# Designed miniproteins, single chains, continued (6), part 4

Each design is a single chain, and the fold is of that chain. pLDDT is the mean over its residues in the fold that is shown.

## One batch from the design tools (miniprotein)

Design m20113
Fold by ESMFold2-Fast:
Structure m20113 (fold): chain A 81 residues (1-81)
Amino acid sequence: MKRKKAEELAEKAVEYLRRAAEAAAAGNFEEMEELARKAEELAREAVELAKEAGDEELVKEIHERVGEAQRELARVVEAVE
């Protein structure tokens, strides 16, 4: 079930990005970097699986959800130095 696996991986990627933003807000940049890297790996796998499933709508949803979470992380990082 490539679609279901892609959705699960995308959800985990967003969760890791959310945790990365929390780590950044707490000043824990090392943990933030580890969590963000893991999220990128999961998001890449999710997109690959969605493409293999031929689900163009799911690919768009994954890009949109992950992109929004990445923008939120970037906002938090820019707010703290």
Scores: mean pLDDT 84

Design m20114
Fold by ESMFold2-Fast:
Structure m20114 (fold): chain A 77 residues (1-77)
Amino acid sequence: SAAEEQARRDALNVAVAKAVTDAINRYEKGEMTLDEAVQYARDAARKAAEEAGFPELSDQIGEAVATAVRNQAEMDA
């Protein structure tokens, strides 16, 4: 149903936001380099897309999240 698809999209959006936040927090604590944080977020976002049932969006969402992490790190610098 449309409601079930929307619930999966909402879950994906939450998971993507969490991946960005987790990556930035680890980077700012010195637990990861920026490149490691970007890769961590990219991998987490790709996996979230696959688990939500949108494997066709995996690479696109991964790259969008990688860009978001780099942009956030630059703004916080």
Scores: mean pLDDT 85

Design m20115
Fold by ESMFold2-Fast:
Structure m20115 (fold): chain A 140 residues (1-140)
Amino acid sequence: STAEVALLAAEMYANKGEADKAIEYAQLSLRLAPDDKELQARAYVVLGKAYLKKGEYDKAIEYFQKAIEIDPNNALAYVVLGEAYFKKGEYDKAIEWYNKAIEINPNNPLAYDGLAKVYEALGDTEKAEQYRKKAEEIRK
């Protein structure tokens, strides 16, 4: 569909780091398919990632929350929500969302990478190393 083509363009621009084009095409996909919940969830993740790249952390959080409302079992959406709170300096919330990602998918190393970054920022080098080792163990 035209909506799916627009979403694929949005995902491509997001991967290339072209945040403004990713936003434009993601918003176009939402307008073209207002009743497609799966497409909406994917478009909201693209919008969240694009705003995260622009440093607009509150907008990124809002879009990741919209994606989670549609698909509450998407572990990756919780990982990027944790990353947004980490970049905002809200470390307790970042830990909460990374732990939620682990509850949904304990074999996802990205949540453990996120926890390692948070604990390193807090000065807890021992916990940071433990979570880095856990992520490496999962990648084996």
Scores: mean pLDDT 90

Design m20116
Fold by ESMFold2-Fast:
Structure m20116 (fold): chain A 61 residues (1-61)
Amino acid sequence: MLSDEEIEKLADEILERNKGKPLGVVLQEAAREAQRRGLSVDERVKLAKYLIEKIDEEEKK
């Protein structure tokens, strides 16, 4: 089971690789990475929420 800190680090890595891409593309890449790593449904939900929050904050700047 990944810690919240590990999920945040994974989200940051996905965001770095997908700079300037639409939210839908970022979430699709996150879903693929989560499947590859065998993440649970709860971990996938946490990852998606973190990504959405980070992208929303970036757009508001």
Scores: mean pLDDT 78

Design m20117
Fold by ESMFold2-Fast:
Structure m20117 (fold): chain A 89 residues (1-89)
Amino acid sequence: EAKELLEKGKEAFEKGDYEEALKLYKEAIEKGDVKTKAEAYVELAKVYLKLGDYDKALGAAEEAKALAEFAGDKKTLEEAKKVEEEVRK
């Protein structure tokens, strides 16, 4: 399920398995509802930031902001904005 994929992705990210985290977050985006997609895009942006892929990190953060605004998820929206600011440093 999409939420399970999101949690497995977080576990992979904490272990430094960035490629596995990317795969799991992308699967969560494909299968998830609007809220799960927004959360997965935030986590995807964090992985790209760790990999130094700033263009992909910014794109993922922008998608997360749009989806979080649509879902009314203020927490995920603020997390996406923080990632966007980190990319622009």
Scores: mean pLDDT 85

Design m20118
Fold by ESMFold2-Fast:
Structure m20118 (fold): chain A 59 residues (1-59)
Amino acid sequence: DDLKKALEYLEKAREAAAKGDVLTAMEYAQKAYEYAKKAGIEAPSLEELEKKVREALEK
């Protein structure tokens, strides 16, 4: 499920960012955008992307 993968990568990006690992956070963020786009979801920021992905998974 592309939406579930997008959420997994969003969580990993957040964890990496919290640890100060900016490069790893950016890599996971890019993967989250890629999977979300495959599911038909695009957003201008990670925050908006997470909101849209979570809303799509609720329905």
Scores: mean pLDDT 80

Design m20119
Fold by ESMFold2-Fast:
Structure m20119 (fold): chain A 85 residues (1-85)
Amino acid sequence: MARERAAQLFEEAAKVAEKNGLHGIAGTLRDAAQAVRDGAPPETVANLITAASLLAVGAMIEGDEETAKEVLKLIQEASRLVDAA
């Protein structure tokens, strides 16, 4: 199921962020995973994706470029699956 796969990708992104000390991004991504699992409105999920992506761009500017790129890649994959469902 595309929705569960999307939630798994958000959880993977959250784990990557958490291991690299990006706790705010990790929290937002876990909220996105839960929102997808709970069947939250598309707007709610989109807002969480936007918030996590903006935080990841901020981390990239501060020097966490490698971690931010990996997190953004996982967010993009998850977002495609949410849009396909």
Scores: mean pLDDT 82

Design m20120
Fold by ESMFold2-Fast:
Structure m20120 (fold): chain A 72 residues (1-72)
Amino acid sequence: DEELLEAAKKRAEELIKKGKETIKKYKSDKEMVKKLQEAIDKVKEAVKSGDVEETVKAGKELMDIVAEAEKS
């Protein structure tokens, strides 16, 4: 379904931007920056694969790490 893939890609782009903003906010925390960057890279790879399920899963993992950073 092209609509589901388009929606997943749009959401992934929003999550990548949020992840990058979180990296800037927590720049001094090298371990958190590394986790966020790895999660962003996984989202980018999932988007390139064209797999909706993998894209949604990678996006959720990125959001969980962003939430972890915000609690610290």
Scores: mean pLDDT 83

Design m20121
Fold by ESMFold2-Fast:
Structure m20121 (fold): chain A 62 residues (1-62)
Amino acid sequence: MSEEELEKEVEFSLLVIKAAVYMLAGDTEGAIKVAEEAIKRFADDPELVEEAKKLLEEAKKA
């Protein structure tokens, strides 16, 4: 396990929390924007891209 891998997981988790806060507040547009930013930022990581796409679908339903 590298420090770079841990940093990516922490940064991704913070984006997930941010999107969840927007969804809880009823800000669907804010949640979608955060999820799209996660997809762009982690585009080189297929596993994180799939998680970000799931987050985007969840945000759209909020």
Scores: mean pLDDT 79

Design m20122
Fold by ESMFold2-Fast:
Structure m20122 (fold): chain A 100 residues (1-100)
Amino acid sequence: MEEAIRLLEEAIRHFEKAAQYAKEGKVDEALKHLERAFDLVVEASRKAKPEARDIVNAAAIHVATLLNIAKQNKDPETLKEAAEQGARIARRALEEVRKL
């Protein structure tokens, strides 16, 4: 569990950075952090124990949808919203994994 928890915490930090860059209008930087956050959530799913895997995998699927919307639109507001929602999804997954 420790590795999955650490990866989710890192993902949350990258979502927060993506939201910050999006607020500054730095679309490419926001996208890079959003993509890194997604990769970290996917890695957390791979390293999660079976009982946590469904929780983290559901988070990864939802974040993938947000990333796809962000990539199609590439506007600062859409990136900000995707990043902030991604952070909330990752925090929820982290809380549930910590209970296991």
Scores: mean pLDDT 87

Design m20123
Fold by ESMFold2-Fast:
Structure m20123 (fold): chain A 88 residues (1-88)
Amino acid sequence: GPTATPEQLREFGRLVDRGREADAAGDYQKAADYFEKAGRLAEEAGNYRAAAEAYEQAAVAYEKAGDQERAAELRERSERLRALADES
């Protein structure tokens, strides 16, 4: 099953918070970078639901930054990870 250390959970939360701060400041590229890092950390920890949510937030930030291609790639990755997370 998915394993996340307390340190990984804290770092995930920190990256998500930094992404939200950057988004609120209008720095959409920086927001996307933070959310994508959070997604990778969660995926490496096997937390596919958290990874999918973080990649979706990164996709929204890339759309705001004008990077439609990267946004589409991360949405597809998010959808695949959601399907994997829903596995019984």
Scores: mean pLDDT 86

Design m20124
Fold by ESMFold2-Fast:
Structure m20124 (fold): chain A 67 residues (1-67)
Amino acid sequence: MSKEELEEELKKLEKKIEEIEKKIKELEEKLKENPDDKELKLELEILEGMKALLEGMKAYIEKLLEK
């Protein structure tokens, strides 16, 4: 994978992370109004897991770009 391809992938990951962070905030607000909503809790957990995975991929790509 070229440096240019890695930089493009990094930008895509950053955009996806930003979108997920926005959705997490929206779900957290909804959960404050419906604290016993198991579906909202599950959706929040899934999005937090997706964010962690994408941030891990971002960190890996950033390490590859340092050399």
Scores: mean pLDDT 82

Design m20125
Fold by ESMFold2-Fast:
Structure m20125 (fold): chain A 97 residues (1-97)
Amino acid sequence: MSEEDFEAEVAIALAAIGLVSLKLDKNPTEEDVEFGLRLAERALEAAKKSTNPEVRKQGLEVARDLARLTMQKAKELGNDELAERAEKIYREAEEML
């Protein structure tokens, strides 16, 4: 495993943990949603750089799912800018799957 593949797996694992955490949070703050978006963005970038098709697919799937959830939570908070940023990550991940 290359260092880049290891970093990708770590980014993907953190995004998966972030997805579960945000799903279970009844009152997520704007800061929590932004943190989730950053994890989704890192997972997407890691997937783009990975030459391993399994790592790429996992990264794209978790980035898509976390971005979709952060978009929903951002809209609930009334933060349109954060929702639009999340939608961009969601669409890019979905188009690459």
Scores: mean pLDDT 83

Design m20126
Fold by ESMFold2-Fast:
Structure m20126 (fold): chain A 89 residues (1-89)
Amino acid sequence: LQGEIDRALADMLISLANVALRQGKADEAIEILEKALDFVEKSKSLTPEQKREILERILEVGQKALDVSKNPEKAEEVIKRARELLEKV
């Protein structure tokens, strides 16, 4: 049950990041993705499969945010962290 709740929470954060990105708020989207990464990394209830799926989605949204961001450093950090975590799951 907790793993399903954690998955839903991660999905909600990624959805919020996508909404921010569609509104032209790339920096807010990146901040939300950072929170999603922290959540996935700290969750003890997510399965490796769920973590992989969430991290892949974070990479996709992070890459879109990088393409439109005026401050790419944070977006690049999020992408690097997501890739590193993917290698560990």
Scores: mean pLDDT 84

Design m20127
Fold by ESMFold2-Fast:
Structure m20127 (fold): chain A 67 residues (1-67)
Amino acid sequence: SDERARASVAEAKAAAAEAKAAGKTVENTDEFAKEIAKKPAEEQKYLAAASIGAGLEKALEEAEKLE
């Protein structure tokens, strides 16, 4: 469900914040997030849920805000 997908995104954001604190770069995932943002909202939700990559999910959320 949408709630489940949002929970997965929230977990990914927490992991991305932890990775950034460890000195890892997540900026390069913004390019992929922008590509995903061009897709319909339905596909964005499924992509966020299917792709458990902390940096990617965080970048996707930021791309949604830019819209």
Scores: mean pLDDT 54

Design m20128
Fold by ESMFold2-Fast:
Structure m20128 (fold): chain A 72 residues (1-72)
Amino acid sequence: SEVEKAKKLVKEIAEKFNKGADPKELIEELEKELEKTENEEAKKILEIAKEQIESFERMRRAIDKLIERRKE
């Protein structure tokens, strides 16, 4: 099912994230799958995974901005 495909992809994305993969690449992979997904539950699973990675990127960018502001 699309739900099982979404769960499998999220598990693979989580493993890649834990191994230090680029969050931007992982977000792009999730967005590509979202474009192909029609099932609402599967979409929700993919959207939650994307939101978690985007939250991490937002935090990283905020920290980078604080470092640059203190350096300036």
Scores: mean pLDDT 79

Design m20129
Fold by ESMFold2-Fast:
Structure m20129 (fold): chain A 78 residues (1-78)
Amino acid sequence: SPKEELDKLLEELKRLVEELKEALRAGDVARAKELGGEIQKKVAEIYQLVQQHPELKPEAEAFLAELEAELVAVADAL
């Protein structure tokens, strides 16, 4: 189902964001750049799914906002 596809994409995105947070804390600039690219690609896939299934937009946007807040918190702590 579209909801199950969204849940899978959000889980994959969350994993990438956690890996990015670890790379940033470790000062691994090369890995952080690589993960940033993978995150951008995953966010694009989520927006593509939301365009096809607009009912998923509120859940997707809420999740993306939460992850953005987590990344801002990590950046502020560096």
Scores: mean pLDDT 85

Design m20130
Fold by ESMFold2-Fast:
Structure m20130 (fold): chain A 62 residues (1-62)
Amino acid sequence: MEYLEKGRELYRQGRFEEAIEEYEKAIEEDPNNLEAYEELGKLLAVLGRLEEAQEIGKRAKE
């Protein structure tokens, strides 16, 4: 299973911290994967981690 798909599966299971780890791995594997940044930013925002979500948005613009 690809890191992005694994993160989505963990998110569906409510395993949010593990989903964050898999989304970060997807970004590490492909730093131009905009979808991984979008999914991670959305998850962080849902969890109320707004400063981290903003930082992910900044990284996506590089």
Scores: mean pLDDT 81

Design m20131
Fold by ESMFold2-Fast:
Structure m20131 (fold): chain A 93 residues (1-93)
Amino acid sequence: SEALERARKLIEEARKLLAEGKLEEALEKLEEAIELLDELVRKYGKEAPEEVKELLEECLELARELLRKAQTREQILRAIALILRCIGLLLDI
Protein backbone atom coordinates (compact mmCIF):
# COMPACT_ATOMS: atom_id res chain seq x y z
CA SER A 1 0.00 0.00 0.00
CA GLU A 2 1.09 3.58 -0.74
CA ALA A 3 0.53 4.73 2.86
CA LEU A 4 2.67 1.86 4.21
CA GLU A 5 5.45 2.76 1.75
CA ARG A 6 5.24 6.43 2.84
CA ALA A 7 5.43 5.37 6.53
CA ARG A 8 8.58 3.33 5.81
CA LYS A 9 10.18 6.32 4.01
CA LEU A 10 9.40 8.57 7.00
CA ILE A 11 11.07 6.04 9.34
CA GLU A 12 14.15 5.94 7.04
CA GLU A 13 14.29 9.77 7.04
CA ALA A 14 13.98 9.76 10.86
CA ARG A 15 16.97 7.35 11.14
CA LYS A 16 19.07 9.70 8.97
CA LEU A 17 18.05 12.72 11.07
CA LEU A 18 19.00 10.82 14.27
CA ALA A 19 22.45 10.06 12.79
CA GLU A 20 22.81 13.86 12.31
CA GLY A 21 21.72 14.60 15.92
CA LYS A 22 18.44 16.21 14.75
CA LEU A 23 16.19 14.64 17.40
CA GLU A 24 13.21 17.04 17.09
CA GLU A 25 13.03 16.61 13.28
CA ALA A 26 13.30 12.81 13.69
CA LEU A 27 10.37 12.87 16.16
CA GLU A 28 8.26 14.87 13.66
CA LYS A 29 8.88 12.26 10.91
CA LEU A 30 8.00 9.39 13.28
CA GLU A 31 4.78 11.12 14.38
CA GLU A 32 3.79 11.42 10.68
CA ALA A 33 4.55 7.69 10.23
CA ILE A 34 2.32 6.72 13.19
CA GLU A 35 -0.55 8.85 11.80
CA LEU A 36 -0.31 7.00 8.46
CA LEU A 37 -0.28 3.63 10.26
CA ASP A 38 -3.32 4.65 12.36
CA GLU A 39 -5.15 5.38 9.09
CA LEU A 40 -4.21 1.94 7.72
CA VAL A 41 -5.39 0.18 10.91
CA ARG A 42 -8.73 2.03 10.73
CA LYS A 43 -9.13 1.00 7.06
CA TYR A 44 -8.15 -2.69 7.51
CA GLY A 45 -9.60 -3.06 11.03
CA LYS A 46 -13.01 -3.88 9.51
CA GLU A 47 -11.50 -6.88 7.65
CA ALA A 48 -9.04 -8.09 10.33
CA PRO A 49 -9.89 -10.43 13.23
CA GLU A 50 -10.79 -8.40 16.35
CA GLU A 51 -7.79 -9.78 18.31
CA VAL A 52 -5.34 -8.65 15.58
CA LYS A 53 -6.98 -5.20 15.39
CA GLU A 54 -6.67 -4.80 19.19
CA LEU A 55 -3.01 -5.87 19.07
CA LEU A 56 -2.27 -3.32 16.29
CA GLU A 57 -4.06 -0.50 18.14
CA GLU A 58 -2.14 -1.38 21.34
CA CYS A 59 1.18 -1.51 19.43
CA LEU A 60 0.65 1.95 17.88
CA GLU A 61 -0.48 3.45 21.23
CA LEU A 62 2.71 2.13 22.90
CA ALA A 63 4.80 3.62 20.07
CA ARG A 64 3.06 7.00 20.45
CA GLU A 65 3.65 6.87 24.25
CA LEU A 66 7.38 6.17 23.72
CA LEU A 67 7.66 9.12 21.30
CA ARG A 68 5.92 11.51 23.76
CA LYS A 69 8.43 10.55 26.49
CA ALA A 70 11.54 10.34 24.25
CA GLN A 71 14.37 12.72 25.21
CA THR A 72 17.40 10.74 23.96
CA ARG A 73 18.55 9.16 20.70
CA GLU A 74 18.33 5.71 22.35
CA GLN A 75 14.69 6.26 23.38
CA ILE A 76 13.79 7.35 19.82
CA LEU A 77 15.53 4.23 18.42
CA ARG A 78 13.37 2.08 20.76
CA ALA A 79 10.26 3.83 19.39
CA ILE A 80 11.43 3.11 15.81
CA ALA A 81 11.92 -0.59 16.69
CA LEU A 82 8.35 -0.76 18.06
CA ILE A 83 6.89 1.02 14.98
CA LEU A 84 8.65 -1.54 12.74
CA ARG A 85 7.07 -4.35 14.81
CA CYS A 86 3.64 -2.73 14.33
CA ILE A 87 4.31 -2.71 10.55
CA GLY A 88 5.24 -6.42 10.74
CA LEU A 89 1.94 -7.20 12.47
CA LEU A 90 0.00 -5.24 9.82
CA LEU A 91 1.72 -7.19 7.00
CA ASP A 92 0.69 -10.53 8.60
CA ILE A 93 -2.99 -9.63 7.94
Scores: mean pLDDT 81

Design m20132
Fold by ESMFold2-Fast:
Structure m20132 (fold): chain A 63 residues (1-63)
Amino acid sequence: GPAAEKSARAGAEAAKKGDYAAAATGGWQMFQNGGGEPGRLGAEAGRAKDAEAAAEYNEKAAQ
């Protein structure tokens, strides 16, 4: 839904800017709002400081 998509997009943009804490938060919020596995993987990639993976998974979760 819109809240999950918004969280995923925010997480992807944060990852591209190197804000890994915000990227992990965005992925986790997407997961909690029904984004499923892509949101969880985005949160894990953000915690691992893998900007490319965090951006990729959060973008997939947004769509």
Scores: mean pLDDT 73

Design m20133
Fold by ESMFold2-Fast:
Structure m20133 (fold): chain A 60 residues (1-60)
Amino acid sequence: SRLDRLRAMAEALGLQDEADEWIAEYQATTDPVEQAKLETALWLRIAGAAFERGLPFPEA
């Protein structure tokens, strides 16, 4: 899934603990709109970290 890919990228960036917290919040949420916001926020966090380190961005 997209979350599994984001979690794997976060682990490569040393952000696995942060990603695991975001995924737990996503799984606790039943609102699809809130889930979409959380997924987008996690993607932006990982993309920003990747950009700062000169690494490839996560798949959109």
Scores: mean pLDDT 77

Design m20134
Fold by ESMFold2-Fast:
Structure m20134 (fold): chain A 70 residues (1-70)
Amino acid sequence: DELLKEVTELAKELLDALEAGDSEKALEYGKKMEELLAPLSEEEKLALAEEVAKELEPLMKEKIEALKKK
């Protein structure tokens, strides 16, 4: 799924920006993600979010631990 891949890549970029404390880049990646999701229904957004969360679970654990130490 092209959309799943694109959103997952943007989510990783967003997490990297947040970890770096770059709020402006985080907002830019968040906006791009919102634009990709805009044509989707709430049900489709939820399903996609669950798939992205599964892909990002290991990375999220690492990012959360890194943020707690900063």
Scores: mean pLDDT 74

Design m20135
Fold by ESMFold2-Fast:
Structure m20135 (fold): chain A 64 residues (1-64)
Amino acid sequence: DEKAMEIFKKNLPLAKETAEKLLEKFNEPEIRELLEKYLEAKSVEEALELARKLQEAIAEALEK
């Protein structure tokens, strides 16, 4: 999963930075929970899934 590792590494800082900005603006617990799980993820697959959910939650919050 060389490609998955590279994508994960590239998206990791962006997802984290975006989540931190939303936490400062909206203070949404759901986003905070996802970020914490993301940082605690043991596998790359789990981290990628959590990153996707985090990005979706952020987009959802911005549209609401």
Scores: mean pLDDT 67

Design m20136
Fold by ESMFold2-Fast:
Structure m20136 (fold): chain A 63 residues (1-63)
Amino acid sequence: KENLEKGKRLLQQGKYEEAVKWFKKAIEEDPNNAEAYDLLGEAYYHLGKVDEAKKWTEKAREL
């Protein structure tokens, strides 16, 4: 909950590398949170890590 919200705020601020860190913590806390996987993918996409972005967004679709 809190880790996901922190990641979202960082994503809105353009702090993509920090956002990745907090979204990973959100996934560790709740591995079934599809939103956390999708937002992690979005953060990776903003960092230019397109292959990583696709991996994480596809995991969200499996949940």
Scores: mean pLDDT 82

Design m20137
Fold by ESMFold2-Fast:
Structure m20137 (fold): chain A 80 residues (1-80)
Amino acid sequence: LSEELREEIDRAMADIALAVVKLAASKNESLSDEEAETLVNLIKWLVEQGYTEVAKEILDIAKTLEMSEESKKAAEEAAK
């Protein structure tokens, strides 16, 4: 793939991930430990791809949901 097309695909994937998290948060008040781990891994992936702003928005949404303190710390660390 061209570099430009790859960048557009990665950006679209980041935007889709944010939209899905926003939709999920609108219907749920809490996350299980397994769901929180999936969210932490998503935040890590976004940071690795350079989408730190999207990762921070997802972290802020995650903080509005009830989850274990361990999961909250993992999410905050992942967003650095």
Scores: mean pLDDT 74

Design m20138
Fold by ESMFold2-Fast:
Structure m20138 (fold): chain A 83 residues (1-83)
Amino acid sequence: MEKLKEEAEKLTKEGIEAAENGDLEKAIELFEKAAELYEKAKDYRNAAKAYYALSRIYEALGDKEKAEEYLKKAEELYEKDEK
């Protein structure tokens, strides 16, 4: 679904910009939305990248439990893309 991927790509770009500006709360919201849209589009590789970004942001915030959870989800989606 081209439209879902396009919207997810836009949200990913905005999330990267928010993270670079130090607005980690906004970056989290944008990457969560992007990951959901990529999963709906069955673009598991880009969904995994978004979850990996979320893992890194939560690690920076000191939320080790959330960081680990999102990292595992990213790894699972990478394996799904390989099949």
Scores: mean pLDDT 83

Design m20139
Fold by ESMFold2-Fast:
Structure m20139 (fold): chain A 80 residues (1-80)
Amino acid sequence: GIEKAAEESLKLVEMYLKLGVISEELGKELKEILKKALEAAKEGKEEEAKELLEKAAEKAEKEGATELAEQIRAILERYE
């Protein structure tokens, strides 16, 4: 379900931060969006959670983290 998509996306962002592939500023912004997505998913607001997951992917893409954005979208597609 969408809750697992949000959890896996959070773990992925944490991994990218740990590897130094993304900036700490981008990682913080993505984590804030993804934590909101996880909260929405836990409240049963699946459409809001999906919109937030896509927002995180778009933010990553705009900041040059194209592979991270593609992986977040792949996670979302798997759990939709």
Scores: mean pLDDT 86

Design m20140
Fold by ESMFold2-Fast:
Structure m20140 (fold): chain A 55 residues (1-55)
Amino acid sequence: SMFEKRKEELRKIAEEIIKENGKVDVNTLRKILEKAKELGVSGGVAGAIVHELSS
């Protein structure tokens, strides 16, 4: 589905942002949430992706 494709795209972008920043801080979270809004992915789903990548 288009939603699953957008989630996969967000996950790849989030991984790149976290790798570039070396940690998950407030600025990293803000950038990922901004990208989630552009892709039409909810903050809750974006937060779950970040938690999975940082845990």
Scores: mean pLDDT 81

Design m20141
Fold by ESMFold2-Fast:
Structure m20141 (fold): chain A 80 residues (1-80)
Amino acid sequence: EAEELVEAARRRLEGVLEEARKAAETLPREEAIEFLEAARALAEADAAALRAQGTPTALALAELAAELAAELEELRREVE
């Protein structure tokens, strides 16, 4: 269950990153930057909340959320 949950979350986050990449390419620059900044802030908040739980599953999910936040920040820098 926990391993399956983490794998399902990974696939979901990959989809989110693909949609974010499309948004960065198709939205006006200012809107793309604003969207990516908001998405990154949410991912960072989720990572912090999951780390606070401290369970192995929560820590694995926090790592995925932190990776998403880092990738969203990289996309923002590319758009800027």
Scores: mean pLDDT 81

Design m20142
Fold by ESMFold2-Fast:
Structure m20142 (fold): chain A 78 residues (1-78)
Amino acid sequence: LTPLELRILEVLSEEGPLTAAELAERLGVSQSTVRRTLDRLAARGLVERIQSAADPRRVYYALTPAGARALAAARAAE
């Protein structure tokens, strides 16, 4: 995992499901960079995309069990 991928997984672990815009604000990086990183994490099964039922323009990202294990393993390898 890259440093940015680890920070995304940490924030999702602590704050729950968040949008790409909320993650970009928390991490101090562009929304486009966060979206590309989230797409890679989703392709690996480490996060999942959740479309809001209340606002279909809003997409949330949540940590998966595989993502939680990857985060724990990365922290143990420090």
Scores: mean pLDDT 83

Design m20143
Fold by ESMFold2-Fast:
Structure m20143 (fold): chain A 60 residues (1-60)
Amino acid sequence: SPALKAASYLASLTPEELEQVTLEDIAKKVGMSVEELEKAFREELGATPEEMIERLRAQR
C-alpha cells in the first residue's frame, strides 16, 4: 500500500532526515506523484501526508 510504504519510510528516517524531507521526496521514494500520495493517505490513513509530516516536525 502506497500510504503504508510512505509512512514506513518516514518512520525509518533519522531526526535530521525527517527535518529535510519533502512531500516530493516521499512521493519519488514510493514511485508516485504528490497528488497520488495525498489520495492514498486519505483513503488508507484518513489524513494527508502534509499533516503527518507537519505533526512529526512540530511535535517532535
Scores: mean pLDDT 78

Design m20145
Fold by ESMFold2-Fast:
Structure m20145 (fold): chain A 89 residues (1-89)
Amino acid sequence: SAEVEKLLEEAEALLKEARELLKKLPNPSAEALELVREAEENLGLAEILRALVKKYGPDEKLEEKAIELAKKAIELAKKAIEIAKEELA
């Protein structure tokens, strides 16, 4: 659970950074917007799985899937940040 919580916090922080960078662009790329959308979907699913584990007790498969989804959200958010930074430069 501690690993999932850390990854969810990292994903949320990166998504916040991505959104703030994209907000500075008058016309953000469709690619960057789609990466943020996909990151938000993966983070949302990971949070649902974490909530299920907290409510019903530890489940190794649900925790592994939550970790996988949170890591994917982090990767997608990092790509969105990279694109946004390139467009701001």
Scores: mean pLDDT 87

Design m20146
Fold by ESMFold2-Fast:
Structure m20146 (fold): chain A 59 residues (1-59)
Amino acid sequence: SMSPIERFLEKLGVTREQLPELARELKEKGYLPSDEVTGEANADLVAALARYLKEKGLL
């Protein structure tokens, strides 16, 4: 079963298993706070990913 957030991430080519690594990379790039936000799909991660993709012209 997929939440709406997980469905959105899969549409962008991101799986649940990639979320911790993606969160770490977004923190390193400054799109996500350095506080603990890992392991699962959440609103902060989705917002960070959307900002990243918009800056790259992919969204």
Scores: mean pLDDT 65

Design m20147
Fold by ESMFold2-Fast:
Structure m20147 (fold): chain A 56 residues (1-56)
Amino acid sequence: MVTISVRYLPAFTENGLAVGPTVAAGLTYPADASEEERLAAVREAAARARELLAAA
């Protein structure tokens, strides 16, 4: 099994302080997955991360 993790980091201020939420979403697919299955997993992980960003 292979796990994809999509992470969106907070913005940084001029002084290096993190501002805003950090969100991450992961999805697992078989190691022998086809290219289409891997692309579907990536799209799903990205969609989940976007939902978390919208809710933050």
Scores: mean pLDDT 64

Design m20148
Fold by ESMFold2-Fast:
Structure m20148 (fold): chain A 102 residues (1-102)
Amino acid sequence: MSVTQEVTAPELTAEGIIKGSASLREDGREVGFETEDGLEKTQEKAKRAAEEAERLGWHEVAEAFRKAAEAKSYEEAVAKFQEAIQAMVARKAALVAREAAA
């Protein structure tokens, strides 16, 4: 999915990140970045996801995806990619929890 939505740092509050998360997920669901292809395609997907996360200001998520894109083996790329997805999911969950607590 292509994310063209720009979110500034002040909007990286709960609302901004939730909006970015929804933009990354066309159906509003957790769409997994399927890594069934080889190393090259996995790296390409990770690179794209890192750019999108960075545009949203999700620096930790972007860094995790960059590590997947820089992986030298398919196994490492998949592991780092999954770690990045978990970080993204955790960020979204934390924002929902903060809204409930606020």
Scores: mean pLDDT 59

Design m20149
Fold by ESMFold2-Fast:
Structure m20149 (fold): chain A 92 residues (1-92)
Amino acid sequence: SMEKKKELQKKAEIIVTAAIEAVRRYFEEGLSKEEALKHALDVYEKLKNGEKLTPEQRARRRRLVEWLETHGTPEQIDLANEAIEKVEKELE
């Protein structure tokens, strides 16, 4: 149904946002994989509880997605996929 599709799209946006943040922290801030994944879960919890992305956060997310599409390494893709899987397991 359309309602189920909208709910899935919303959940997908939250999951992707958390995964992109994990990739950013791993490669830009030098965090360990486990620390980056923990940060992704923290971002997921905030968004799940109704925190809205700021225009600046949306712009950063878009920039990171565009960067990954053009320059994403296998390691970055693997980390993003692992972050997605961990966030999905936290779904209700």
Scores: mean pLDDT 65

